# Designed miniproteins, single chains, continued (2): the designs that were tried, part 38

Each design is a single chain, and the fold is of that chain. pLDDT is the mean over its residues in the fold that is shown.

## One batch from the design tools (miniprotein)

Design m5383
Fold by ESMFold2-Fast:
Structure m5383 (fold): chain A 73 residues (1-73)
Amino acid sequence: MAEEMARLGRELGEELGLDPLQIESLENIGYVAAQRLPEELAKKTLREVAEALARGDWDGVNRIVSKAMKEAS
């Protein structure tokens, strides 16, 4: 799952035309999400983070991750 979530992050970043650092960030977020969140929540969180990064909404990224982590506790 962790490797698959990292790949999903990379594919989403490439599809949205993100820069290499943003793609690497999505891979890392996918890897961590796979370890800490249920699969469906991890996938949803990764997609929402990718979309926020595409908009340049860093505050949105932080809120999305924080909300997902609270829901998983």
Scores: mean pLDDT 79

Design m5384
Fold by ESMFold2-Fast:
Structure m5384 (fold): chain A 76 residues (1-76)
Amino acid sequence: MELIKEAKELIEKAEKLREVAKQMGFDSFAETLEELIKKAEEAIKYAQSGDVEKARTLIEEVKRGIELAEKALKEQ
């Protein structure tokens, strides 16, 4: 299932960025990434229940959130 695969990939990326943020002492960024992981997990639940539109919306939110967090971490 494409949406579940995409959400899992986003979780993996967020987990890697969270580890980097923690190592650098950026606790606020680590917290933001943890919230994005939770949203991606929620998207998986909606995808599994057949609510494809809600799953897609959450995945798009997580994707944008990760992009913003990644940019912010690189600008430090």
Scores: mean pLDDT 82

Design m5385
Fold by ESMFold2-Fast:
Structure m5385 (fold): chain A 62 residues (1-62)
Amino acid sequence: KAEEARRIADEVDALVRAGKYDEWVALMKKAGVKNADELVARIAAGDDLASGTLEREIEKAL
């Protein structure tokens, strides 16, 4: 659901800022986000559009 996907995406952004990159990628792949590693790398590089793409992919996986 959109609200749940947004909440998960916000938690992801927090984990990336905390430096828990590998843990986050593993968690998202378990949740069914096929391109999690690519999206996390883009978010870590400061690509704001990647955060929106991640939210949509999480919503599709849920």
Scores: mean pLDDT 70

Design m5386
Fold by ESMFold2-Fast:
Structure m5386 (fold): chain A 78 residues (1-78)
Amino acid sequence: SEKLQQAIDLLNEAIRKAKEGKVDEAITLAEQARQLAVESGASPRALAEIDKAIQYLKEGKVDEAIRELERAGVLLAM
């Protein structure tokens, strides 16, 4: 699943940008990952973790967002 791998790669990039304090870039990458995850048939649980991560990024809760992005990546790889 090429789209699934692309979604995982984008989540990893979003985590990297979040750790660098580039919150707006992390949000954009997480939203792109979400679109690809939907197209790949990702579980509602995986999508919910991405949505939660995006919300935490928008609230400036970077550490919480990173944890949810990491959880989403694990769920997509299952």
Scores: mean pLDDT 90

Design m5387
Fold by ESMFold2-Fast:
Structure m5387 (fold): chain A 65 residues (1-65)
Amino acid sequence: MTIEELLERARELGLSRHDLQILVDLVKKNGIEAAFQALDNARKAGRSAPITDEDLAEAEELLKK
């Protein structure tokens, strides 16, 4: 669960470079686990689109609730 692992997972999901920057910023603000949960949540929802702020917010709420 490092930044390198996060970037690799995002690439496996086919995310854009812009989305990778968003994930790095999320790690800096909320921690690596929150970013990983956002990626995992988007995948489980059957989404193939890039990570959005809404997806990140949902993952954070799930972690805290």
Scores: mean pLDDT 63

Design m5388
Fold by ESMFold2-Fast:
Structure m5388 (fold): chain A 74 residues (1-74)
Amino acid sequence: SMEKEKLIKELEKLKKELEAKAAKSTRADLKQFLQEAIESIEKAIKENSSVEELQRLLEGVKQAKAIIDELEAA
């Protein structure tokens, strides 16, 4: 479906942003968290997850990234 294709594209874009962030991070805890988020995205795409599951994952990862960005700015 077009909705699923759009969500996959947004998740793939977010995954690339998380990969770039992990590469720049010197904190082991943040690297581990980012790697787990990346793996969750890869698994959801590979396993052909539902639109609802992809939406929940996208929102959750976006919220987590926003929190990390705030913590790094502090």
Scores: mean pLDDT 83

Design m5389
Fold by ESMFold2-Fast:
Structure m5389 (fold): chain A 66 residues (1-66)
Amino acid sequence: SAAAEAGLEAAKKALEEGDSLGVAAMARNLALQGLGDKELAEKAAKAGEEGKGEEALEYLKKAANA
């Protein structure tokens, strides 16, 4: 969906800036709105909150494309 793609774009930009919490915020928003795969989006949020920005983005990509 367009909203899921917009969230993924924002998360990519956050990661480029070293902001893993920004990736987590985008993943939480995706999960709350029921966009893409909720389980993968929740895993992305968890990884981002743990400072694993690259892992968080990979889960978010999978969530958006599920």
Scores: mean pLDDT 79

Design m5390
Fold by ESMFold2-Fast:
Structure m5390 (fold): chain A 68 residues (1-68)
Amino acid sequence: MKEKVEKMREYAKEAIEKYEDEEEKAELLEELENAPDEDLLRAYEFMETGDKRAAAAGSSLTNEDFLK
């Protein structure tokens, strides 16, 4: 469980670092820190059952939490 959450946090953090806008990075990092372990677990399961291409496309965490 915790291992999957940690992996998801690292993955999301890596994706966020690709953003050029510092303000957007800060906002996304704050969302990531505030995301409960349950949401990260759900995101990990989504990535695992979903298409690898979808994960590579920058779909991160639960889309509902990060998407406006």
Scores: mean pLDDT 64

Design m5391
Fold by ESMFold2-Fast:
Structure m5391 (fold): chain A 66 residues (1-66)
Amino acid sequence: SMEELEEQFLATLERMIKELKKRGYSKEDILKIAEFAVRAFAERYGLTPEQRERLLEKAKEIVEKQ
């Protein structure tokens, strides 16, 4: 389902964010990378604007918690 795909994407994104932080990337650069990843996922899987915005907010929350 789309929900399961979104959950898998967010879990992968969180692992990526942790690795980028470990490698010394700034929070600003990590946020830009996360925004790009959300855009690419949304385009690949045909997300609605509402689904994309929800996913983007969740991605931003993951970045902020780091």
Scores: mean pLDDT 87

Design m5392
Fold by ESMFold2-Fast:
Structure m5392 (fold): chain A 59 residues (1-59)
Amino acid sequence: GPLYRARHDQTDSGPNSLPLKRGELVELLEELNDGAWLVKSLVTGREGIVLKLALEPVA
């Protein structure tokens, strides 16, 4: 899917959430609802849910 990067460091914030470091590259796997996305970290290989607002698109 499309590639995004984390805007800020994130710790585990709830069930199925994915902790990220600022600048960590992720791939969008599925849009779950208006604010939540299932993504895969290309750094760790882990999958989990993040808020769309926590991500920015890569060129």
Scores: mean pLDDT 80

Design m5393
Fold by ESMFold2-Fast:
Structure m5393 (fold): chain A 83 residues (1-83)
Amino acid sequence: MEKAKKAIEKAEKVLEEIEQELLNPDPSNEFLRTTPNKEAVEYLEKLRELAEKLKELAKEMLENPSEEKEKELEKVEEELKKL
């Protein structure tokens, strides 16, 4: 279950970064400060949704491991990697 544990850690890290940028933007973050538009917010919201889904799937794998859940986990990880 190392894979599921690593996925949880990765998802939590992404969620922490997104929460800081979306809800309490870092004053030093020029991207959000100088491009405060719907597209930037939508990008961060999409990352948040994928990270939350990754964390949920990883937790489910720790409780009830299955090949289907492992495939879903890999798919969500690939989606996050593409962003």
Scores: mean pLDDT 70

Design m5394
Fold by ESMFold2-Fast:
Order: C-alpha cells, then structure tokens, then sequence
Structure m5394 (fold): chain A 57 residues (1-57)
C-alpha cells in the first residue's frame, strides 16, 4: 500500500481497532518508533507521527 493511501486510510479509521494483519503491523511499527502505545489502534498521535515521518524535502 502506498504511504499516502495508508495515511488517508488511517485518518478514515481514526480511533478504530485495526483487524487487517498487514495494516495493524504497520500501525504498531509507527507507534513503536514514536514511543506510543502499541495496541493496533489508529490514534491521533500515531497519525501525526506517520505524517511527520512522511515529510519530504
């Protein structure tokens, strides 16, 4: 999944439990790197951390 599309998906599924194993793994990785709770939920903090990681140039 493209990073931009994943970010849009996270925003649409904000605060919801992620059931897809691949997407859940990506959210957990972002949370772990950012020092956030690793629970497979797309929180505001996880979304913001991913947006910051995607800042190009």
Amino acid sequence: MEDEKFLEWLKKNKGKKITDPELRKRVELVARVAGLPVDGIATDEVIKAFEEALKPK
Scores: mean pLDDT 75

Design m5395
Fold by ESMFold2-Fast:
Structure m5395 (fold): chain A 76 residues (1-76)
Amino acid sequence: SAELEALAKQARDLIQQFVDLLTNDPSAQQQIQQLDQQFSQKIQEMVALDGEEGRRIASELMKELAAKIEQIRKAA
């Protein structure tokens, strides 16, 4: 659905923001790769599903991304 595709784009944009924040720390590179893989998998799963199940996955993904960004902001 178009809504799920838009959410997937938003999730990818948030992941990119997260990556950009950690790019200057070499020790975080491995963690960045793991997170990119995990979130990419969830995005694919979200887009493949239509209806309530897809929206649940999208909601959880957005919450996880927001929490990770907040952790970085607090650590700075």
Scores: mean pLDDT 67

Design m5396
Fold by ESMFold2-Fast:
Structure m5396 (fold): chain A 61 residues (1-61)
Amino acid sequence: MTSLEIAKAAEEAAKEALAEAGKPFDREVARAVAEVVREGIAKGLSVEEIQKRAAEAARKV
């Protein structure tokens, strides 16, 4: 699995979480998701765990 595929999956999870909350996918959310992907890859986390963390980070922005 490539870093690009993980980033895309995380972004999709974040967009789903935001849609449920009625919030837009903006620059601050994109930055938070990118940071979660970077840290998750560095720590060897699963795609599922990275997606979960990305969704949580998006909701907190």
Scores: mean pLDDT 79

Design m5397
Fold by ESMFold2-Fast:
Order: sequence, then C-alpha cells, then structure tokens
Structure m5397 (fold): chain A 92 residues (1-92)
Amino acid sequence: NAEELIKDAIRLLERGLELVEKATNQLEFDIAVAMTIIALSVAKLAAEKAGNEELSRLLDETIGDVSNAKTKEEAIEALRRGIERLKELLEK
C-alpha cells in the first residue's frame, strides 16, 4: 500500500529530525545525518520497487537536501520540508 510506505517515510524523517535536534556535538550530528540518509535510501529503494516515482523523487530530493546541510539548522529545515512534502503527497 502506497499510503503505508509514505507514512513509514514520514516516521523515518521524524526520527531523523529528533536525532539531529538532540545532537550536542559534531560527531552526534554526523551520525544523525548518516543514519537518516541510510534510512531514507532504503525507503527510496522500496518506493522504486513499488513503482511510486513521485515518492522516490521526493525522497531523493530530501536525501540531497539533508546531505548538503552544513549546519544543524539547515538539516532541521531540510527534514521539516521533507515531512511537509510527504504529508501533502499522503493527502492526494
């Protein structure tokens, strides 16, 4: 079910956001970002396998935004944007 996969992706982004927000040093931040990218990459592969091209594209864009974030604030903003885009997709 496409809806369940989108909901799972939202949960992964919410967990990534929590980990990034809790990071108190560079190592914790790098770990939070790396774990989030790995989780989103798995979700993207699941979306591709399911033929959900729109979800796969949104996840790819979110992975790019998170990986290019230079600061904790930029990473938080990238994750929040990803969550909002997925919620919009869920309402269609």
Scores: mean pLDDT 88

Design m5398
Fold by ESMFold2-Fast:
Structure m5398 (fold): chain A 96 residues (1-96)
Amino acid sequence: MLSEEELWEETQVAFAAMILALGKRAPKEKRKEYFRLAADVLAQLSRETPEALELAKEIGKMLKEDGDVDTGKEIARYLREQGKEKLAEAIEEGLK
């Protein structure tokens, strides 16, 4: 019972997850660009789904582990500017 809209949404979440997985494998200096790209994909979603929120939290956690809290805060600000308050909060929870 997947609508075209639901299928598109799930496809975008899967795409963001793939970008995040590539970022995890990338050299540290390139990882933040993958995390920004994953966040950009999540920003295009019409709904802040539980799966999207978990990916946003993982982005925050990985940026914290990299010592790049400033990039995490920048991504959270960008998501808020896009009206994605729950995604921004999930990034910030990952940064804690």
Scores: mean pLDDT 83

Design m5399
Fold by ESMFold2-Fast:
Structure m5399 (fold): chain A 72 residues (1-72)
Amino acid sequence: TDKAIELTEFGAEAARKMADDAEKKSQQLHDEAKANPETAPELTAQGDQYDALAKAYRDSAERLENAAKGLK
């Protein structure tokens, strides 16, 4: 059993879940910005930060998935 592949795949799955959570938070903040025009710029900026975080987690997951393939 290749434990390195297993651990790397586990890390990729965890990163995907973190990306999903960040995307949900980003969407919630963008929706809140639409509902609250007076605070929209601030909420949009926060939502954009969570979108960037989600992209970073997706990039990490992709790199881990590629690393796991390279270990085969």
Scores: mean pLDDT 82

Design m5400
Fold by ESMFold2-Fast:
Structure m5400 (fold): chain A 57 residues (1-57)
Amino acid sequence: MIYKAKQDFDTDDPEVLNFKKGDLLEVLEVVSPDFIKAKSLKTGKEGLVPRHLVEEV
């Protein structure tokens, strides 16, 4: 399942994924109602993503 970033997101937390608006993220796991674990298709990096900052495509 692919999600698209709704806005830029930048953080210093190594467990959280940084991304830019429009980046495509592959969903690996749904961790909680508020967080998914995803892989950036642009960078290949994996991390936690706040669900409210992404939309399904």
Scores: mean pLDDT 83

Design m5401
Fold by ESMFold2-Fast:
Structure m5401 (fold): chain A 75 residues (1-75)
Amino acid sequence: SVEDLNSEEARERLRANLRKLGIDPSDAAIRAVVGEGAPLTPEQRAAVIAFQKEKGLPADGRLGPEAVKALLLSE
C-alpha cells in the first residue's frame, strides 16, 4: 500500500526491486518516478512492462500504485 512507502524496511525492498529493473534507487528518483510520474528511459520502461506482465498488472510502463505495491511485495 502507499502507507508501506513510509517504512524504512519497505523502502529498502522497493530500492532493491527498482535496482533489478535498472532504475536509480535514490530517494529523489523514487519520488520523481513513483510520486510525480516522471518519464522512464525506454530500457527502464521495457523492464517495468515486463514486470507488470509477470505480475498480471496492466502493462502501461508506469510505476503507479499497483506496480509499487507489487514491488513492495516482491523479494
Scores: mean pLDDT 69

Design m5402
Fold by ESMFold2-Fast:
Parts: C-alpha cells; structure tokens; sequence
Structure m5402 (fold): chain A 64 residues (1-64)
C-alpha cells in the first residue's frame, strides 16, 4: 500500500520538478524537490500527506 503510493509520488515529483526546471521557477523546483524527499523518506501516512501537499503546491505555482 504505502510502497506503491511512495513510488507514485516520487515519479510525479520528478515530472513536476522537470517542468519547474524548464520554467526556471525556483519556488516550484523547491516544492517538487521537497515532495520527492518526503516521499522517499516516508514512514507514516502523515509523511505521505505532506509529500502530496508539497507536490500540489508545486503544481499550483506552475499553473499560475
């Protein structure tokens, strides 16, 4: 359960981070990077939620 969710978040953080880098949006890069870090080191459901929140913030910044 958690392992699959972690892999999905890691992959999504990589994709969002790539888009952020293409746009040279430092804030979005930072949020996507934080999401990936949290997903890789997640040991609880709260860690997963935090990773999702940072990823959502990165996506919102990129949508401006």
Amino acid sequence: HMEKKKEELIEKSREIGRKAAEQKNDTAIAYAGKAGYLARNATSEEDIKKAEEYLQKAEEILKK
Scores: mean pLDDT 81

Design m5403
Fold by ESMFold2-Fast:
Structure m5403 (fold): chain A 62 residues (1-62)
Amino acid sequence: SEKETEEAIEKASELAEKTIEDRKAAEEAREYGASLSPEQRALVERMLKAALEEYEKKEKAA
């Protein structure tokens, strides 16, 4: 039916928008990563890992 077709189009549009958003975020992350030196990338990853470990330690100590 026409109503079911319109609902399917709207649902597909929402899924497409989320997919585009995820793709855009991945592209922005790639561009940002490309702007960093290998040493800077390693440092950022190390700092994020350390921050996550401190957060988990705080949760377990509480």
Scores: mean pLDDT 67

Design m5404
Fold by ESMFold2-Fast:
Structure m5404 (fold): chain A 91 residues (1-91)
Amino acid sequence: SFAESLAKALKKQAELIEKYVEEGDRFGAEVAATLAIMTLALGERYSEDPELRELLRKARDEVMEAVNRGDYKTAAEILKKAAEEIEKLSE
């Protein structure tokens, strides 16, 4: 489903951010986090489920805040949590 594909994408993006953070690659971490923010925004735009849209909006705002302060570890954790919550909504 759309929700399952979205959750899978966010999990992979979170793992990529964690890898770049572990390696000290701040540029790679920011590129991966930017892709995740775009994924969340597109997910919100193309979702018809109001609960899913609100979850994605909140996750995007929280990821953007973490990225703005250079906290990519927290950005990855927010993405993992969002993916788990999406999976729960899709059953």
Scores: mean pLDDT 88

Design m5405
Fold by ESMFold2-Fast:
Structure m5405 (fold): chain A 88 residues (1-88)
Amino acid sequence: SAVESATNAVRRGAENVINAKTPLEAEAALSMVLMAVSITLHMSMPEADRQAALREMKAILEETLKNVKDERVRETLAAAIAELEAAL
């Protein structure tokens, strides 16, 4: 499903953010995470399915934030977490 694909994209993107060796790699991984979050927030789907996906995405990003040292990446992740929290 599109939701499952988006959730998997957030998981892979988050892993890529943690494993990024350059600022460019981190920004590319963040862009993929933000795109997947945006897709989940705006796609037509049963609300229960959206809520489940948003909770899983939020948990992934909160864990990612604990493992990231770059201030700008942390600020972007915190903003995404706040957007997910507002939609829950």
Scores: mean pLDDT 85

Design m5406
Fold by ESMFold2-Fast:
Structure m5406 (fold): chain A 78 residues (1-78)
Amino acid sequence: VPGATPEQFEADVLEALALIQATLAKKYVEKHIKDPEEREKTLKRIDEMLDEILAAAQAGDLPRVEELIKELREFMKK
C-alpha cells in the first residue's frame, strides 16, 4: 500500500481531517444559513479552503495546513 512513510502517513491523516471538517462545515451551513445567496457563497468559500488545505497536505507543507485549518475555523466562527 502506498503512503507507508511517516511524512505520507501524516499527509494522509491531515487530508482525511480536512475532508471531515469541510463536510461538517457544509452540513452546518445548510442547517443554519437560511439566505440562499449567503449559503452559496459560504459553501464556495469552504470548497476553496478545502482545496488549499488538500494541496498543502499533498505537498507535505504542514505549517501551511495548520494555518489553513485555523482560517477555516475562524471563518466558521462568523
Scores: mean pLDDT 74

Design m5407
Fold by ESMFold2-Fast:
Structure m5407 (fold): chain A 79 residues (1-79)
Amino acid sequence: MSREELEAEILLAMGSIYLHLGNLAYEKGDYETAIELYEKAIELFREAQRLGSGRVREEATRMLKEAEENLKKIKEDLK
């Protein structure tokens, strides 16, 4: 495993944690916290997608889309 691959895996794991925390905040109605957590997850997944390859890149792409969709939904709920 290269340093870049390891960094991508770490970023993917961190992004996943932020995504799960964002989902928890959203379920509790803490929309401001959920937005911040989803935005952090998106940033981490974008970097994981850039540095990663194969499975890591594919998983980062999938999770990025999920975080973006959840963020869009919450912003629509706040309208």
Scores: mean pLDDT 86

Design m5409
Fold by ESMFold2-Fast:
Structure m5409 (fold): chain A 87 residues (1-87)
Amino acid sequence: SLLEQAEELIKKAEEYLKQGKYEEAFKYAMEAIKTLMKVTENRDLILEGIGVMLRAIGLAFEGKYKEAAEVAIEGGKRLLKKIKEEE
């Protein structure tokens, strides 16, 4: 499922972050958020996902890939939990 795909993308992002591969971690976390936004019909959660992505992109634009990855991973994990709680 897309939800399981998003969980796997978050796990890979966390693994890359632990390895110091910050740009890779950022890319996987962003893909996870995009996937989660396709799973939910909740507008508030979609807007939260957009907000996380914009903050992470801003940090990446400044070359702060570690901070960008951390923001995207944290936001993706929060979004995942909220989507699971809607059942």
Scores: mean pLDDT 88

Design m5410
Fold by ESMFold2-Fast:
Structure m5410 (fold): chain A 60 residues (1-60)
Amino acid sequence: DGLSAKEWGMIIRAVIEKKGLTRKELAELLGISEATVDRYIKGEIKPSEEVKKKIEELLK
């Protein structure tokens, strides 16, 4: 990896746009809270390795 929290936030925004999801729906797919998705989008925290893999799967 080597991507920053801000870069992961940009990727997550792109996934939401590509899949036509709400933040709530993405949170449900990732098995996390909507508040955690919001923190990722803001670049406050990096996703865990498990969440990164799920996001990469959604990009397919």
Scores: mean pLDDT 82

Design m5411
Fold by ESMFold2-Fast:
Structure m5411 (fold): chain A 57 residues (1-57)
Amino acid sequence: DIAEIKAEIAKLDAKIAELEAQLAKETDPDKRFELEIEIGMLRIELGVLRTILKKLE
């Protein structure tokens, strides 16, 4: 369902923005590393969903 994919993309965009804001305020190197990994994983998932959406549209 295209609508479900669009909703998930919007959710991932919002989550990435939230984590990037946390990363900007974080001073602990270990926590910064964990945030960067999580952001990276979510960006990969976002890219996959955008590719699927492009194929469907």
Scores: mean pLDDT 86

Design m5412
Fold by ESMFold2-Fast:
Structure m5412 (fold): chain A 62 residues (1-62)
Amino acid sequence: MTEEERERALRKVVEAMRKHGIAPSEDVDDPEAMKKLFEAAGLTEEEAKAVMQYLRDLREGK
């Protein structure tokens, strides 16, 4: 996946969070809930994996 595709996937997730009223405040800590969010955002499985990897990288910090 390219960086551009990853950015678009991340944006779709953020938009879905806003539309469904899911705040980035640990409201979604269940893998099944994350999967439903990604599906609602219209992400493919590859896009979902890329977004998860990006979020892990940010969370762990470099």
Scores: mean pLDDT 67

Design m5413
Fold by ESMFold2-Fast:
Structure m5413 (fold): chain A 93 residues (1-93)
Amino acid sequence: MEEAKKRLEEAKKELKEALGRAVDIAVQMRSTSPELGPIGDELLRRAADAIRRAKEFAEREKSLTKQADAYREAAREIERAAEEAAKRAEELL
């Protein structure tokens, strides 16, 4: 019980940290070049969508372990989107 609750809290923290990193990247893109603005906007849209889907799943799911898995998958999706956005920005600079 406590272990599953701890996993859920860790997963939520990972998601919050992944979102924070995506926001920082999008802000840096807007400050660097107008051409990077759309890439940052797409990153934030993908992050918002991933979070929304994870929350909707967690609201319907009674298993804390499965809720944690959903939040971790959202965090991974956001991290992958951020890496893809950063790579595209490097190619334009």
Scores: mean pLDDT 84

Design m5414
Fold by ESMFold2-Fast:
Structure m5414 (fold): chain A 90 residues (1-90)
Amino acid sequence: MKKVEELRKKALEAIEKGDRETAIEYIAQLMKLAGYSDEEVEEFKKLLEEIGLTPEELRRVVDNVAAGKVDADITLALLIIKKYTKELGE
């Protein structure tokens, strides 16, 4: 719990500073603490890099991942849908 709050705070600070790459790395660490495999974490990192989320959307991802695996799983599913909906929208 304490380490989750520390990583959440660091991710939010990175987003506020415009350091998106550092924010995504802290989100990856939060996912590992939530019980995701290294493979799942790398796939989620690539998804976050490709979608081009706003700072506010990234803050919501941080909060949902820090809330636990269920909220993280829902967030991941919605991001996958958003990516593929855009690719199908030709």
Scores: mean pLDDT 77

Design m5415
Fold by ESMFold2-Fast:
Structure m5415 (fold): chain A 74 residues (1-74)
Amino acid sequence: TQELIDRARELMEEAGRLAKQGKEEAVELYEEAARLFEEAGDRFGKQLAYREAGEVAKSLGKEELAERYFEKAR
């Protein structure tokens, strides 16, 4: 539904702000956004959110976690 997409977009914006500050919480918000996009049937949004989660995880030195998110983004 549009409400799921709107909430997912809000989470993407908040996660982006936290990611710029190097905060690990950004990964959790991107993952939540990806789940909401998936529930709404927004494949593009889901892929983008998981890709962003992977990039943040990689920047934090969590290579295995990053690879899992990049795989989910496919």
Scores: mean pLDDT 87

Design m5416
Fold by ESMFold2-Fast:
Parts: C-alpha cells; sequence; structure tokens
Structure m5416 (fold): chain A 65 residues (1-65)
C-alpha cells in the first residue's frame, strides 16, 4: 500500500525496503510505544506484537490494506 511504502521509506535508511533494529525502534516510538535504546530485535518484535503489529513488510501491507 502507498501508506506502508511511505512509512517504511521514512524509517528505512538503507533504501532496501527492510526494517533494521534501529528503524523498527524509531517506528515503535513514533507510534507512541515506550521503547528504550538498546533493545534487541526479539525485544522490539515482542513490543510490536503487543500492539497487534507484525513488522514484516507483507503483514504490515495487510494491516494497511
Amino acid sequence: SPALQAFVRSFDRNGDGVISTEELAAVLRELGMPVRPGLSMPELLAVARAMGLDPTSEQLAEAFA
């Protein structure tokens, strides 16, 4: 979806369409989730799932469809 593409592009510093640990943390903080620096990818994924989000591009596309 255009919204998902704009959202990922806003946080994807590499421009490869893949969300890094830093980019995922920034996304979660922008969504109002209290994310502290130094969280690992599994910890960030647990926070995202607590919000009902899956940070994979395919499942994010479904959430914004």
Scores: mean pLDDT 57

Design m5417
Fold by ESMFold2-Fast:
Structure m5417 (fold): chain A 68 residues (1-68)
Amino acid sequence: SLSPEQLEAEVLLAFGYMILGLAKSAGIDEETLKKLEELVDKMREAASAGNVEETQKLLDEAIELFNK
């Protein structure tokens, strides 16, 4: 079973994947897509460590970049 922190971080990561999927389907520019992919990769590493604070920070960066 996941710890509460791991579960919370995995939920945040799921939102990161959702944003990336929406960006790809919307035809967002290749430079922005690459940056979003890099952010999601970092979120995956933070989430696997149960680092909720870092995963949330990276998600906030992804949301800001997507809403640019």
Scores: mean pLDDT 86

Design m5418
Fold by ESMFold2-Fast:
Structure m5418 (fold): chain A 96 residues (1-96)
Amino acid sequence: DSQIQRGQRLMRQGRLTEARRVLLQGLRQARQNQDYQGVSRISYLLSDVLDRMGQNDVSDRWRSVGLGYQNYVNTGNQNDLTRAQRGLDSLLQQYG
């Protein structure tokens, strides 16, 4: 059972704080494995969780990070990866 699958189940149950924790754990694993498709997918799920929690500005920033990693996966453009990594690091430092 993947952290993504666990996160999605918790989201369906309305357990948003627990979903956020599980998805952040999955995010760290995806980053460590250089699984940028996984980082993108989890960033979009974190955006959805934070939107449902009423944190719309933070949600938009997670969506932007997800898009940046998705663009890198699709293009191989190092500038997309660098920008996405900086956005992610900023989010993790400020919001955990």
Scores: mean pLDDT 88

Design m5419
Fold by ESMFold2-Fast:
Structure m5419 (fold): chain A 75 residues (1-75)
Amino acid sequence: EEFLEDVQKLARIAREVIETGDPELFEELVRLLKEMKEKYKNDPKKLATVQQIAETLRDALPEKYQPAIDEVLKE
């Protein structure tokens, strides 16, 4: 299913960002989160999953990256 594929892609990029702190990968991660929020905006269960992933990532990421995730969480 497309949603599971999107979640798996997000998890893979997120893991690498957490391990490396790579700013280019972080930009891709933020872009993918925003894309998924838009794509699943009419599916409250899937949107809630994306939101939960973003919240988890905020706690795991370096402080430098937290403001960008906060922006995603607001919208």
Scores: mean pLDDT 81

Design m5420
Fold by ESMFold2-Fast:
Order: structure tokens, then C-alpha cells, then sequence
Structure m5420 (fold): chain A 56 residues (1-56)
């Protein structure tokens, strides 16, 4: 099963975005993206919705 962090990383890499570029697009720090991708923190439902909207 894919974790939320793995999904964030996969979708970001599919678009060729750096962690900094994704962070800038979502209005969060690069550390926040890194924490999500390493499963140190859980992304909010709003952040996941914004990520999917960015990729649609």
C-alpha cells in the first residue's frame, strides 16, 4: 500500500519538480515537504487535494 508520503514523492517526481518547487507552489517550507515524503509528518487533506489539483 502506498503511504501519503510515497504518493507525494511519486506525484512530484512525475512532474519533474524539486522539493523546493513543490513547497513554493503549495506555500509551505521545503522541510514540510521533506517531512511528509519521509513519513515524519502526515499531510493534511487540504494539502493532498491541492497536490492532486496541481497535477490534474
Amino acid sequence: AETAGQRVRRLRQAKGLTQQALADGLGVSVRTISDYENNRAQPSAALLAALEALLA
Scores: mean pLDDT 77

